# Ledger of designs, part 77: designed miniproteins, single chains

Each design is a single chain, and the fold is of that chain. pLDDT is the mean over its residues in the fold that is shown.

## One batch from the design tools (miniprotein)

Design m2841
Fold by ESMFold2-Fast:
Structure m2841 (fold): chain A 60 residues (1-60)
Amino acid sequence: MSQEEFDKIKKEVEERFPKAILKKEGDVIIVESEDPETIMKATEWLRQNYGVKAIGKLKT
């Protein structure tokens, strides 16, 4: 995935899930949040709508 593609996805998804922070690790998107529900919803949204590999990470 290109940086431009990631930046667009990041903006769209973080606007939908304000408690989520997206990071790119190679071809995988890491969803960080202090809220487990936000992590679950944002990772599922990414997988279903963008066809990308997404992994949740609880921010502690």
Scores: mean pLDDT 82

Design m2842
Fold by ESMFold2-Fast:
Structure m2842 (fold): chain A 80 residues (1-80)
Amino acid sequence: SAEEEALELLRELEELIREVEAQLDAGKLSPRQAAVQLFRLTSLIVELDLLIKTKNLSEEIVKRAAELKKRADEVVERIR
Protein backbone atom coordinates (compact mmCIF):
# COMPACT_ATOMS: atom_id res chain seq x y z
CA SER A 1 0.00 0.00 0.00
CA ALA A 2 0.98 3.66 -0.39
CA GLU A 3 0.93 4.01 3.42
CA GLU A 4 3.36 1.08 3.85
CA GLU A 5 5.63 2.56 1.13
CA ALA A 6 5.57 5.96 2.88
CA LEU A 7 6.39 4.41 6.29
CA GLU A 8 9.30 2.50 4.71
CA LEU A 9 10.65 5.69 3.10
CA LEU A 10 10.27 7.55 6.43
CA ARG A 11 12.29 4.82 8.19
CA GLU A 12 15.01 4.89 5.49
CA LEU A 13 15.20 8.71 5.63
CA GLU A 14 15.43 8.75 9.46
CA GLU A 15 18.19 6.09 9.39
CA LEU A 16 20.13 8.03 6.72
CA ILE A 17 19.79 11.29 8.71
CA ARG A 18 21.21 9.52 11.81
CA GLU A 19 24.08 8.05 9.73
CA VAL A 20 25.04 11.45 8.27
CA GLU A 21 24.73 13.18 11.69
CA ALA A 22 27.09 10.55 13.18
CA GLN A 23 29.57 11.02 10.30
CA LEU A 24 29.49 14.82 10.76
CA ASP A 25 29.94 14.56 14.54
CA ALA A 26 32.93 12.20 14.03
CA GLY A 27 34.52 14.48 11.39
CA LYS A 28 34.46 11.50 8.97
CA LEU A 29 32.61 13.16 6.09
CA SER A 30 34.92 13.97 3.14
CA PRO A 31 33.67 16.25 0.30
CA ARG A 32 33.11 13.16 -1.90
CA GLN A 33 31.21 11.32 0.86
CA ALA A 34 29.18 14.52 1.50
CA ALA A 35 28.15 14.60 -2.19
CA VAL A 36 27.03 10.93 -2.02
CA GLN A 37 25.04 11.50 1.20
CA LEU A 38 23.39 14.64 -0.28
CA PHE A 39 22.34 12.57 -3.33
CA ARG A 40 20.89 9.82 -1.08
CA LEU A 41 19.00 12.36 1.10
CA THR A 42 17.62 14.21 -1.94
CA SER A 43 16.52 10.97 -3.67
CA LEU A 44 14.55 9.78 -0.61
CA ILE A 45 12.96 13.22 -0.07
CA VAL A 46 11.90 13.43 -3.74
CA GLU A 47 10.39 9.91 -3.65
CA LEU A 48 8.55 10.65 -0.37
CA ASP A 49 7.30 14.02 -1.70
CA LEU A 50 5.98 12.39 -4.91
CA LEU A 51 4.17 9.73 -2.87
CA ILE A 52 2.55 12.38 -0.61
CA LYS A 53 1.46 14.49 -3.62
CA THR A 54 0.15 11.59 -5.75
CA LYS A 55 -1.43 9.46 -2.97
CA ASN A 56 -3.93 10.71 -0.39
CA LEU A 57 -1.90 9.79 2.71
CA SER A 58 -2.92 10.33 6.34
CA GLU A 59 -2.22 13.67 8.07
CA GLU A 60 0.03 11.79 10.54
CA ILE A 61 2.31 10.53 7.72
CA VAL A 62 2.39 14.00 6.08
CA LYS A 63 3.32 15.60 9.45
CA ARG A 64 6.08 13.03 10.11
CA ALA A 65 7.43 13.62 6.58
CA ALA A 66 7.52 17.40 7.18
CA GLU A 67 9.41 16.90 10.48
CA LEU A 68 11.99 14.58 8.84
CA LYS A 69 12.39 16.93 5.84
CA LYS A 70 13.16 19.78 8.29
CA ARG A 71 15.75 17.59 10.05
CA ALA A 72 17.26 16.63 6.67
CA ASP A 73 17.51 20.35 5.75
CA GLU A 74 19.44 20.95 9.01
CA VAL A 75 21.86 18.13 8.08
CA VAL A 76 22.29 19.58 4.55
CA GLU A 77 23.21 22.99 6.07
CA ARG A 78 25.81 21.26 8.30
CA ILE A 79 27.35 19.60 5.21
CA ARG A 80 27.72 23.01 3.47
Scores: mean pLDDT 86

Design m2843
Fold by ESMFold2-Fast:
Structure m2843 (fold): chain A 55 residues (1-55)
Amino acid sequence: SMAKQRAYEELKKLGEEGKLTAEKVAELLREAGYEVDVNDLDNLRDAAVKLREEV
């Protein structure tokens, strides 16, 4: 989906720039259609891995 592609590209860009925060990761994952909790870092990591596999 376009939403997943955009979120993935933004995550990569911000990660390479050293600008990723847990809040920004959660925001982008929610935009991609994942249900995530910023207080659960393992959940954020697992959702980010799933996004990468789905694009």
Scores: mean pLDDT 81

Design m2844
Fold by ESMFold2-Fast:
Structure m2844 (fold): chain A 62 residues (1-62)
Amino acid sequence: DDDKKLDELAEKAREAIKKAKNGGDREEALEVIKKQIEEQAKILGTPNESEELAKAILDEIL
């Protein structure tokens, strides 16, 4: 079920972001979010822009 996989990927990204925001390693969060976006892109068949998107997400919320 792609929808459930996407929900799980989003939740993992949120957890990584929350950890980084609470004094965790930003580089670790970036890597986790990047991997989740890569998997999401594979599921959706979209271009892999994971690095750019992960950086934008962290910059927006941190």
Scores: mean pLDDT 71

Design m2845
Fold by ESMFold2-Fast:
Structure m2845 (fold): chain A 95 residues (1-95)
Amino acid sequence: MAEALEEAAREVEEEAKKSTDPLIQKGLRDVAELLRKAAEAYRQGKKSEAASYVTAAILHLVGTAEELRMQGKEEEADRVLELAQRILKRINDAE
């Protein structure tokens, strides 16, 4: 589980590097930090706290995708939403 969250954080950071918008880059980096906090909480056995960080990360990704759509960057918005779906799948697949 913690490893899956750290891998998810790396994928989010890679997506941030592809963006040319500083606000989008910051938003995605904030998501990566939330996922790392979730991984740390999981290692400490604080599963409820970890789940809260994961929820916050997913909501932030959805908000970032909405901002991208408002800017007319529909393809980038779709990639961010697909990233959110991949993170959820990875977490559900991890025991």
Scores: mean pLDDT 82

Design m2846
Fold by ESMFold2-Fast:
Structure m2846 (fold): chain A 65 residues (1-65)
Amino acid sequence: MEEVKKKLIEALELAKQGKYDEAVELVEEVLKQDESSRILVEALIDALKLLGHDELAKKLEELLA
């Protein structure tokens, strides 16, 4: 649980730096390791929208599709 959250937080930090591809890779790895992480990724998408990182949120939505 904590490790998953840590990676998702790192993805958010990468978004702040404009490194969306690296952020997407971290999320993809999380989903590959733990399918139950989908709900946490959805929460991350919500947080990204709140912070104005809509482009990354869209890329993450594509991973969930």
Scores: mean pLDDT 78

Design m2847
Fold by ESMFold2-Fast:
Structure m2847 (fold): chain A 65 residues (1-65)
Amino acid sequence: SGLDLLRETLELLEAGDTERAIAGLEMILQVERDPAVRATAAEALAALRAGDTEGAIRILREYLA
């Protein structure tokens, strides 16, 4: 599910694997239909592309709380 993919992305970012996290978020945006999951993935991806890894982690943690 998209929720499980967001959790996996958070685990990758906490482990320092930013490249795999970006690929995961891009995949979510290709296949996911849930608007809340899509919005969260898009915000986290935008943060990572801007070099804001801590911001991406915060976005994902707040959604998954």
Scores: mean pLDDT 88

Design m2848
Fold by ESMFold2-Fast:
Structure m2848 (fold): chain A 80 residues (1-80)
Amino acid sequence: TPEDREIVNGILLKFADELQKAIDESKSVDEFKKKSDELIDKANKELDDKGISSSLKDEAMKQMNTVRDNFLAEFEAKQA
């Protein structure tokens, strides 16, 4: 639905902003991993609380996990 798409887009945009902040503020791989895991958990809960359909939630969660994993890999490479 249009409302569901708007909610998902809002959550994804907020997640992206918070993830970028987390990478800038993190002093170690472990700190970034912890912060990004908390952001993923928060987004997952928000999608459930807003009653987003399972298919749309799965798509959004896959996108968020992929972005997080890419940032984590880049951060690990930078810290090595």
Scores: mean pLDDT 81

Design m2849
Fold by ESMFold2-Fast:
Structure m2849 (fold): chain A 57 residues (1-57)
Amino acid sequence: SKADELGEKMGELAKKAKNGEEAQELLEKYREELEKLSTDDAQKATAKGIQAANEAL
C-alpha cells in the first residue's frame, strides 16, 4: 500500500542520517505526504517511520 511504501522510505532516510537532527529533517519532509493519505494510512505510515527512526537513532 501507499502507507507501507511511504513508511519504508521514511525509515531508509532515517537510517541514512548520521545524526538525529538530520533524521528529523528528512522525516519532516515526508510529513507533508502523510497529510495526503487517509487518516488511518497516514497513522500507519507515521508509526512505521518513527519505529525505523528510533532504531536508527
Scores: mean pLDDT 67

Design m2850
Fold by ESMFold2-Fast:
Structure m2850 (fold): chain A 75 residues (1-75)
Amino acid sequence: MDKELKENAEQAIEDARKVIKEEREKENPFVSEEELEEIEKYVKKAEEALKKGDYEATFEYLQKAQEILKKAYEK
């Protein structure tokens, strides 16, 4: 079942990277550059955890990135 966890983690990281890119390309982004930097920091931590096969840590870091994004939209 590690294969499915790896594929899901890789997809989630790609989705997070896409969101960061799309927010940076917006004329009036709801997310500040400082918040995007924090999100990117957690995505990088998720990528490192994934390289080590630590899927729990991978999804934990991705959840942290999602929480920052959600709070940014709740301003």
Scores: mean pLDDT 79

Design m2851
Fold by ESMFold2-Fast:
Parts: sequence; structure tokens; C-alpha cells
Structure m2851 (fold): chain A 55 residues (1-55)
Amino acid sequence: EHVIVLPDLSTLSEAQRATLVRVLEHELRRAEEENLPQDLIDKIRAALAEARAAL
């Protein structure tokens, strides 16, 4: 099961996709500050890159 689940980006508005990017950026910062496992940090980064590509 995926820890990070993205909604269907094709159904989101540009504003919703921008909000998702902001949320993921915030989540990545928190994960790095809390020294979460590298695997989880990498998954958040991958999700953020995918969300940014969808903008």
C-alpha cells in the first residue's frame, strides 16, 4: 500500500493542483525536520515532482 497517494490529477483544477504542490512541499519539509525514513522522504519527493509536472 502506498503511503503517498495522489488523486487523479487530470480531474483537478490548476488551483487545486497548485494547492497539492504546496501541501506536499510542507509535508516534505516536516518529514526532513522530523528525520523520517529516507524511503518515505523519497516517496514524498516523487509525489511532489509528479504534482509539479501536472501544473
Scores: mean pLDDT 74

Design m2852
Fold by ESMFold2-Fast:
Structure m2852 (fold): chain A 99 residues (1-99)
Amino acid sequence: EALELGEKGKELGEKGLKLGKEGKGLEGGRLAAEGGALAAKAAELAKTEEERELAKEAGKAAAEGGVAAAKSAKNREELALGIAGALLGIGAVFLAGGE
């Protein structure tokens, strides 16, 4: 459960980063926000160090994707999606990274 959410969150965050770098802020921001939400849920459900580490990797990917999408945003709505991805991703890292 936590592993599946973490892997999907990481995949969506990485896709969001790629789209953000390509100037597709809306699509990239949406994927980063979705990835960040999945990463946060994975962090909450994580029971092992391996599950926590994957949730942290997913959170980092979503945060990077959110930042990239925000930088390519053309309006406030696109910027809000990028920021949401960044904040959700950072939140997942804090939840998972109890170091």
Scores: mean pLDDT 83

Design m2853
Fold by ESMFold2-Fast:
Structure m2853 (fold): chain A 55 residues (1-55)
Amino acid sequence: ETKTVVVEDSDPAALMAKTQAAIAKARAEGYTLKSVEVRKRPDGTYVATVTFEKA
């Protein structure tokens, strides 16, 4: 099964910390990282869309 987590922050370092925390939590739940997509919004906010798959 596929799980998607979206994290947002105006600071790239904080976004990376949130993304890593989401990955660690999903891996503890038995999910495998499939993809990470990072997009910058016009207001300067960064959005990371993290997709996981369960074996």
Scores: mean pLDDT 82

Design m2854
Fold by ESMFold2-Fast:
Structure m2854 (fold): chain A 55 residues (1-55)
Amino acid sequence: EVARLQRSIALLEQEIAELKAEKKTSSPEKAAVLDDVIAELQARIAELRARIAAL
């Protein structure tokens, strides 16, 4: 289970990196939307890390 959660975190971190790269070339309006998506993914990573810590 821990290994699966760690893999999920790694995939989310990769997605955040790609979104941050896209944000650098985006309009301010699109950058704001990307910031919201990045924040949601970071919240999900925090939840997964909390689940690992609780095991």
Scores: mean pLDDT 84

Design m2855
Fold by ESMFold2-Fast:
Structure m2855 (fold): chain A 74 residues (1-74)
Amino acid sequence: MIPALSEEEARRLLERVRELAREALELHDAGDVRGAALKIVSAEMLAIEAAVQGADEVAEEMRRLAREAADYLA
């Protein structure tokens, strides 16, 4: 199998999704519900990009993190 992403690239994508999730929670706490939702959408878009590149495990972890943040905001 040809790895779609290097271990370092996968780590950076997971870090970005965690950052977006934290920013979403911060915006929600500040009353910016729309801004929080946009951060969640950005995290979901990164997960789709990872999946398109064949990094299914990384994409699923990214998607899980985005869903956990979205569930907290619901």
Scores: mean pLDDT 80

Design m2856
Fold by ESMFold2-Fast:
Structure m2856 (fold): chain A 79 residues (1-79)
Amino acid sequence: MSPLERRILVGLAAHPEEWVSVAELAELAGLSPATVSRHLRRLAEEGLVELRRTAAGRTEVRATEKGVELARELLREAA
C-alpha cells in the first residue's frame, strides 16, 4: 500500500462504525475527491474498506473488519 492508503486506512479504522463522506475525507487530507476515490477503490478491491453511494450521489466509506485488523497491525509496526 502507498503511505497515503495506509494513513487513510488507519484513520477510518479509528471509527470503524462510522460512514465517512469521501468529500470530507478529501478536505481533511488536502486532496481532490477524485484522488481519494482512486485510493479508496484500491483499498475496496483488497476488501479493506466498504464504499456506498447515497441517493444524493455522495460516496461514503468505512473500514471493514479486515481493514481494522490490518490498521492495528500497521500501528503496531509504527510503534
Scores: mean pLDDT 81

Design m2857
Fold by ESMFold2-Fast:
Structure m2857 (fold): chain A 88 residues (1-88)
Amino acid sequence: KAVEELKKLADSLPPENTGARRALEQLAEEVKRLIELIKEKGIDSPEVQHELAHIIGLILLVASEGGPEVAQKALDIVNKAIEEAKKK
């Protein structure tokens, strides 16, 4: 579960890194929304494209607050969730 994995990633960070933790918590909520939008409206929908832009912004915030390694882990979780939601 992407939401659970992102929350665990946030919990793994030092408590003083409140910016990265908050960004990862927001990312978890936005990823949940993205998965539902992909399932309901399809990957090519304007709503999915708009949500992807928000998610990119949050990943950039994670990179700024938590560093590139944390951002890469978050991106990997998000990409896996998108592929699972797309259905082959």
Scores: mean pLDDT 83

Design m2858
Fold by ESMFold2-Fast:
Structure m2858 (fold): chain A 56 residues (1-56)
Amino acid sequence: SRSEVIQRILAALRAGDEETAKRLIDEAYERGFLSELEVKALQELARSLGLEKAAA
């Protein structure tokens, strides 16, 4: 479900796993689970957590 995908993204971000977080965000966007604004919000969150390479 959309909720499960979002929870996995947040778990990857909390773990500092930028590669997994980026992959999950990309997959969720392609599947229509995230809007463009939500993708930008998650990228900004990643930057705030020190995952700057994932925030590009």
Scores: mean pLDDT 74

Design m2859
Fold by ESMFold2-Fast:
Structure m2859 (fold): chain A 95 residues (1-95)
Amino acid sequence: MSKEEEAANIRKGVDALEEKVRQAIADKAPLHELTVLAISAMLLAVQAELFGDYETAAKAYRAAAEIYRFSGTPEDLALAERWEKKAEELEKKAK
C-alpha cells in the first residue's frame, strides 16, 4: 500500500469515527463501546501524526476527548482536557 493510500484510509477512518462517536453519545452507548471508540480514535490520531496529517490527527484527538468528557469521571475529564489541548496544538501546525 502506498503512503498516499494509507494517509487517505486514515482520513476516511477518522471521518467515520467522528460520526460513530456522535451517534454513540446521542444513543448513550454502554461504557465498553465508548472505550473501544476512544482507543480507536487514539490509534488513528497517532497514525495521522506519523504521516504528518496534523489536521486529521487533531480531529481524532477531539473525538477521543468528546468520549472522555461524556464519561464524566475526574480521570476522564483530565484526559479530555489533555487531548483537546493537543488537538489545538496540532491544528496550529496544520497550516
Scores: mean pLDDT 83

Design m2861
Fold by ESMFold2-Fast:
Structure m2861 (fold): chain A 67 residues (1-67)
Amino acid sequence: SRPKYSITLPGVTAAQAAAIQTALENTYGAEFDVTGVAAAATSDERGQGLSAVNRAARDIMEAQGLS
């Protein structure tokens, strides 16, 4: 199994965090599980932020032909 790489990124959008996760997967995906890379969400934005992250991740995977 791959060691998990987890980081919560302050000051970035959900789309930017998803793009960073994809870049890390392309570079280090064979060595590390990078699914833990995410944007920090405030308490009042949490639900909306998670929906945006899921949407951005889908769009990025679709653009790379992965979904």
Scores: mean pLDDT 64

Design m2862
Fold by ESMFold2-Fast:
Structure m2862 (fold): chain A 66 residues (1-66)
Amino acid sequence: SRLEEEEGRRRAEERGQAAMARWRDLVREGFELGLSPAQIGAILQQALREGLPREEVLARLREAAA
């Protein structure tokens, strides 16, 4: 049903917006640590692949900045 497809898309969009809000915070932290966009992108992409919690992602950003 089209209605079920619309509901599925809305839920996926909501999850995507929540992820983007979380990622915006982590991207900002990376820039504050002096990391390049490429370094931040690589760390965040790997963290997404591994399903890491925010605290561990921050630890990896800090380690890369050291």
Scores: mean pLDDT 74

Design m2863
Fold by ESMFold2-Fast:
Structure m2863 (fold): chain A 59 residues (1-59)
Amino acid sequence: MEEAFEENYKRLLETVRDTLAARAADPAAGGRGPKIDESLTLDQITEASIRAAEEARAA
């Protein structure tokens, strides 16, 4: 059960990261998004994802 949850969580993080990168790179979207480095730890990626999700909700 926990392994399935971990896989879903990782997939979700990758999807969110890809969406954030697309939004940050897309000037038509207003350039909204946090800075995401390839060397970021899971904790930093999670915080960035939460912030971006909150901004997306506010939009």
Scores: mean pLDDT 62

Design m2864
Fold by ESMFold2-Fast:
Structure m2864 (fold): chain A 58 residues (1-58)
Amino acid sequence: SEGKKAFDEMTKLSKEARELAKKNKESAEQAGKLMDETIKLSRDARERYEAEKAKAEA
């Protein structure tokens, strides 16, 4: 019965780990969206800098 108690506890911990993994996946998707927005802002800033440099060299 000691073995059964150990396996029951392992089953509970496995369920908790899977639930945490699902929450982590949702958080990773949200982080991905924020990264995409950051990339857009960085590209816009670079384009603005290049345009400003081109005007200075004209």
Scores: mean pLDDT 81

Design m2865
Fold by ESMFold2-Fast:
Structure m2865 (fold): chain A 92 residues (1-92)
Amino acid sequence: SELEKLIEEGEKAIKEGEEAEKAGNYKEAAEKYQKAIEYLKKALELAPEDSGLKGALAGALDNLGKALEKLGKKEEAKKLREEAKKLIEEGS
């Protein structure tokens, strides 16, 4: 399934981002979280009402925001956190 493949790739990218973040490599973490967001957005197009996918995407957006704050990109981080909050509110 295309959906299952996109979810698997997204989850893998999240794990790689978390490992980079734990190592203090915020640039690599941001790149991995951005990749996760791309996969999860494509997955959500296939399953628009999937609350689990909305949660995973919101988590990846928030983690990217935190990594970008560490890189001094505060305005980009703020926009990503607002996108994550909106996604969770729509899933409630």
Scores: mean pLDDT 86

Design m2866
Fold by ESMFold2-Fast:
Structure m2866 (fold): chain A 67 residues (1-67)
Amino acid sequence: AAARDEAARLIAKTVHRLLTEQPSVEEAEKILAETRQRLAALGFEARFTLKVEDGKVVDVRVEMRPA
C-alpha cells in the first residue's frame, strides 16, 4: 500500500504542477519523464495525455497501472 500511495501522491503533485505552471509541451514532457522514472522505481507505470492550447499544457489525463 505504501508504494501505491506514494505513486498516487507523486502523480497528483505532477498534475498540479502542470496545471498551475502550464508549461510548454517540451518542458511538460521533461517533467513527465522524471515522474515516469520515479514511478518505475516504485513499480508503477503511468500514461499521461496532455491537452495543449497556444503551445501550453492546459489539461492532463492520467492512467496508472502496476508495472
Scores: mean pLDDT 84

Design m2867
Fold by ESMFold2-Fast:
Structure m2867 (fold): chain A 58 residues (1-58)
Amino acid sequence: SMEQPPVTREMILKMAKSLGLELSDEEVEEILERVQERVEAGEDPDKEIMTAVVSLLR
Protein backbone atom coordinates (compact mmCIF):
# COMPACT_ATOMS: atom_id res chain seq x y z
CA SER A 1 0.00 0.00 0.00
CA MET A 2 1.17 3.53 -0.82
CA GLU A 3 -0.61 4.88 2.25
CA GLN A 4 1.16 5.36 5.58
CA PRO A 5 0.97 2.19 7.71
CA PRO A 6 -1.01 2.40 10.96
CA VAL A 7 0.91 3.42 14.07
CA THR A 8 2.30 0.33 15.81
CA ARG A 9 3.68 -0.53 19.24
CA GLU A 10 7.05 -1.31 17.59
CA MET A 11 7.31 2.26 16.23
CA ILE A 12 6.83 3.66 19.73
CA LEU A 13 9.30 1.21 21.32
CA LYS A 14 11.95 1.99 18.67
CA MET A 15 11.60 5.73 19.32
CA ALA A 16 11.79 5.23 23.10
CA LYS A 17 14.86 3.00 22.75
CA SER A 18 16.61 5.58 20.52
CA LEU A 19 16.05 8.16 23.31
CA GLY A 20 17.24 5.81 26.09
CA LEU A 21 13.78 5.37 27.59
CA GLU A 22 12.11 2.23 28.91
CA LEU A 23 8.31 2.34 28.69
CA SER A 24 5.80 0.24 30.62
CA ASP A 25 3.04 -1.56 28.72
CA GLU A 26 0.59 1.06 30.05
CA GLU A 27 2.75 3.95 28.82
CA VAL A 28 3.03 2.34 25.37
CA GLU A 29 -0.78 1.90 25.24
CA GLU A 30 -1.36 5.55 26.25
CA ILE A 31 1.08 6.82 23.63
CA LEU A 32 -0.36 4.50 20.96
CA GLU A 33 -3.93 5.75 21.59
CA ARG A 34 -2.87 9.40 21.65
CA VAL A 35 -0.70 9.18 18.53
CA GLN A 36 -3.36 7.19 16.63
CA GLU A 37 -5.96 9.92 17.30
CA ARG A 38 -3.61 12.65 16.08
CA VAL A 39 -2.55 10.70 12.98
CA GLU A 40 -6.24 10.12 12.13
CA ALA A 41 -6.65 13.92 12.46
CA GLY A 42 -3.96 14.39 9.76
CA GLU A 43 -0.77 14.75 11.81
CA ASP A 44 2.54 13.10 10.90
CA PRO A 45 2.99 9.76 12.75
CA ASP A 46 6.78 10.04 13.25
CA LYS A 47 6.46 13.59 14.60
CA GLU A 48 3.61 12.67 16.97
CA ILE A 49 5.42 9.57 18.27
CA MET A 50 8.56 11.65 18.95
CA THR A 51 6.52 14.40 20.65
CA ALA A 52 4.66 11.92 22.89
CA VAL A 53 7.83 10.02 23.87
CA VAL A 54 9.86 13.22 24.44
CA SER A 55 7.09 14.46 26.79
CA LEU A 56 8.24 11.70 29.19
CA LEU A 57 11.85 13.01 29.25
CA ARG A 58 13.20 14.87 32.31
Scores: mean pLDDT 75

Design m2868
Fold by ESMFold2-Fast:
Structure m2868 (fold): chain A 55 residues (1-55)
Amino acid sequence: MKEEARKAVDEALARLRAGDPTAPQELFKAVSRAIKAGDDETVQRALDALNALAA
């Protein structure tokens, strides 16, 4: 479901900001679920957040 994938991405991003060393793996799983669900908006949101952290 799209809502579940979005929630998982948001939770993984929050953990990544908190410095959780497992967060990158959880984010990868969440993005993979969003891709399977066809939720392009959630995928783009995750990419935008990662790009902002890298800048």
Scores: mean pLDDT 75

Design m2870
Fold by ESMFold2-Fast:
Structure m2870 (fold): chain A 55 residues (1-55)
Amino acid sequence: MEEKIKEIANLSDEEIGELLRQLQDAEKTEETGNASAARIAGKREEMAKHILEGL
């Protein structure tokens, strides 16, 4: 996880903005699904990893 955080810190403001938008969109979709808190947390982390790896 720390290595992914370092990658975010090295990204340009534009890249960070795009990543944040994708994360917010994913969170809204998951929340609308009314999943359990544990599942929401797990999906959020998995989505963040996929987006970061896609950069």
Scores: mean pLDDT 61

Design m2871
Fold by ESMFold2-Fast:
Structure m2871 (fold): chain A 81 residues (1-81)
Amino acid sequence: SKTRERIRAIIRVIAKELGLSEEQTQRALNVDLDSKNAADVLAKSLETIFGIKITSGEIRYGNEKELVRKVAEGVRKALEK
């Protein structure tokens, strides 16, 4: 599905910023790509772990390039301490 591929793109970006594999990152975010609620779980994990405020609607339907950019920037800021 389009939603599954969008979530995978977000996970790949986070994996790159964390220096982890896609699989390790998916587990850390508690995201099951085959779940109907994967976008909702990802949105909650992004806010809880990195302080990134993105809605599940933005994950499903938002501009993908902007979404990926926002996630990458938010992860980098969360790691700057």
Scores: mean pLDDT 85

Design m2872
Fold by ESMFold2-Fast:
Structure m2872 (fold): chain A 64 residues (1-64)
Amino acid sequence: MKLVITLKGDQVTRDALVAELKRRFPEAKITVEGNVITVEGDFTDEQLEELKKWAESVGEVEEV
C-alpha cells in the first residue's frame, strides 16, 4: 500500500514526522520529495489509521 502526505508545515515538522515514521514503521519505504512524503509498505488497518492521523495533523493525506 502507498500513502502520500503533503506537508503544510516547515522542514522541522517534516523531519519530526519522518523520524516518527521510521521509528514506528522501520520496515516501510519512506521517500521524501520536497514537502511530499511517500510511505510504502504492508500496513494493517490500524497502522494506516495511525499514519492518516499523523498526516492530518501536519498536512493532507492521499491513499493510492
Scores: mean pLDDT 75

Design m2873
Fold by ESMFold2-Fast:
Structure m2873 (fold): chain A 78 residues (1-78)
Amino acid sequence: YTTEQLAQAVAAAKKVRDSAYEGNVEEAIKTALDAGAPLAAETVRKGPKDDNMIDIAAAQAARAVLGLPLRSAEEILA
């Protein structure tokens, strides 16, 4: 990965996480979708106040930016 790709992935993950922890669920969902991570947006919708779900959504957004395969929240929690 390039330094720019890693920086974009970290920025996307941080924004999803910070927005959700601030209670701004709509901004977290928008950030996930902008990152190309519809699974991350669904993870936020399912558990907008669940720290585990928020952290999973942030990781899914970072993975989407890097072009890595995404896993559902159910797969990650199993």
Scores: mean pLDDT 76

Design m2874
Fold by ESMFold2-Fast:
Structure m2874 (fold): chain A 54 residues (1-54)
Amino acid sequence: MEEELKRRVFREMGELAQASPRPLTGEELVRRVAEKLGISEETARRYFAELTGV
């Protein structure tokens, strides 16, 4: 996986969680990041799993 893209995904997840008035689920974060960065949900989910250790 590309380190640049992984860092962007992680940062965007943090930004989205901070901006939300209520806690977002992991699935919702994955979907929103995928849409915002123009990548597939599968790709975002892989990065999310790798960064969070799930």
Scores: mean pLDDT 74

Design m2875
Fold by ESMFold2-Fast:
Structure m2875 (fold): chain A 88 residues (1-88)
Amino acid sequence: SNAITNAAKAAIASLTKYLSTDTAIDILQLALTTANILLSKGASVNAAVDAAVATVAATYSLSAETQALLKASVLTILQVYITAKANA
């Protein structure tokens, strides 16, 4: 949906203040993929996002500030996706 695309674009724009565009895209994709796997295994949204961000932060040596931005971005995208599925 346009809402998911807009949320992803906003996330990339936020992350590119500190990261290259390619790194921002890779980090966001890894975090979203990891969070979705954990959600499919019965994790809560908050637990899935926290674990996904921790995994990405360890892999890319992210600062605390970049981790906070990534967490906010992933939560926003997942909430948009969950809302879209609930209204389908």
Scores: mean pLDDT 84

Design m2877
Fold by ESMFold2-Fast:
Structure m2877 (fold): chain A 63 residues (1-63)
Amino acid sequence: MKPLAGDDDEALLEELLERVKEALKLPDEKERRRRIVALTTAGALELSDPELRKKFLNEVDSL
């Protein structure tokens, strides 16, 4: 397996999902929505692997 981008994308996916789960626990609905949108947008832009990007978006939609 070639190192770099693929391994970084998997780590980024896990980190972003953890942050989304933390954001869902926020009591303020507006802050929760803002943070989730920001994290989802960052993930869609920063994940270079289209399969991992699709997996991330599906996982967020399932939360």
Scores: mean pLDDT 74

Design m2878
Fold by ESMFold2-Fast:
Structure m2878 (fold): chain A 61 residues (1-61)
Amino acid sequence: MSPEEIKEEFRKLREELREKENPTAEDVKEYWEALDRYISVNSAEEVQEEFLELLKEDLER
């Protein structure tokens, strides 16, 4: 997978997890595995910027 594909997969799994009322342990595991892949292929600065945007979205809900 390209870095862009890994980022899109991570974002998709995150949104799917957020929309699930009763996420399973397997759903959480997939999310964490996708997060690990995302962190491994993106710079620390890009990862920080993404998480700051996610935190901002959570604070604005």
Scores: mean pLDDT 69

Design m2879
Fold by ESMFold2-Fast:
Structure m2879 (fold): chain A 63 residues (1-63)
Amino acid sequence: SMEVREEIVEEARRLIRERGPEAAVEEATRRVLLAYIRGEISREEAEATGREIERMAAEARAE
């Protein structure tokens, strides 16, 4: 769902600030996979969310 996707993205932003981009990608990717397996998001939503998380992490690494 859109709400689950937004929650995952928000959590990823928090983790980037608190623990850095590498830890954030690892944890957020695990959450995306779990949400997909549980049927909370579609495969397309999971892929889009993963790409967004990677983009945010890449931006953080550039700092």
Scores: mean pLDDT 84

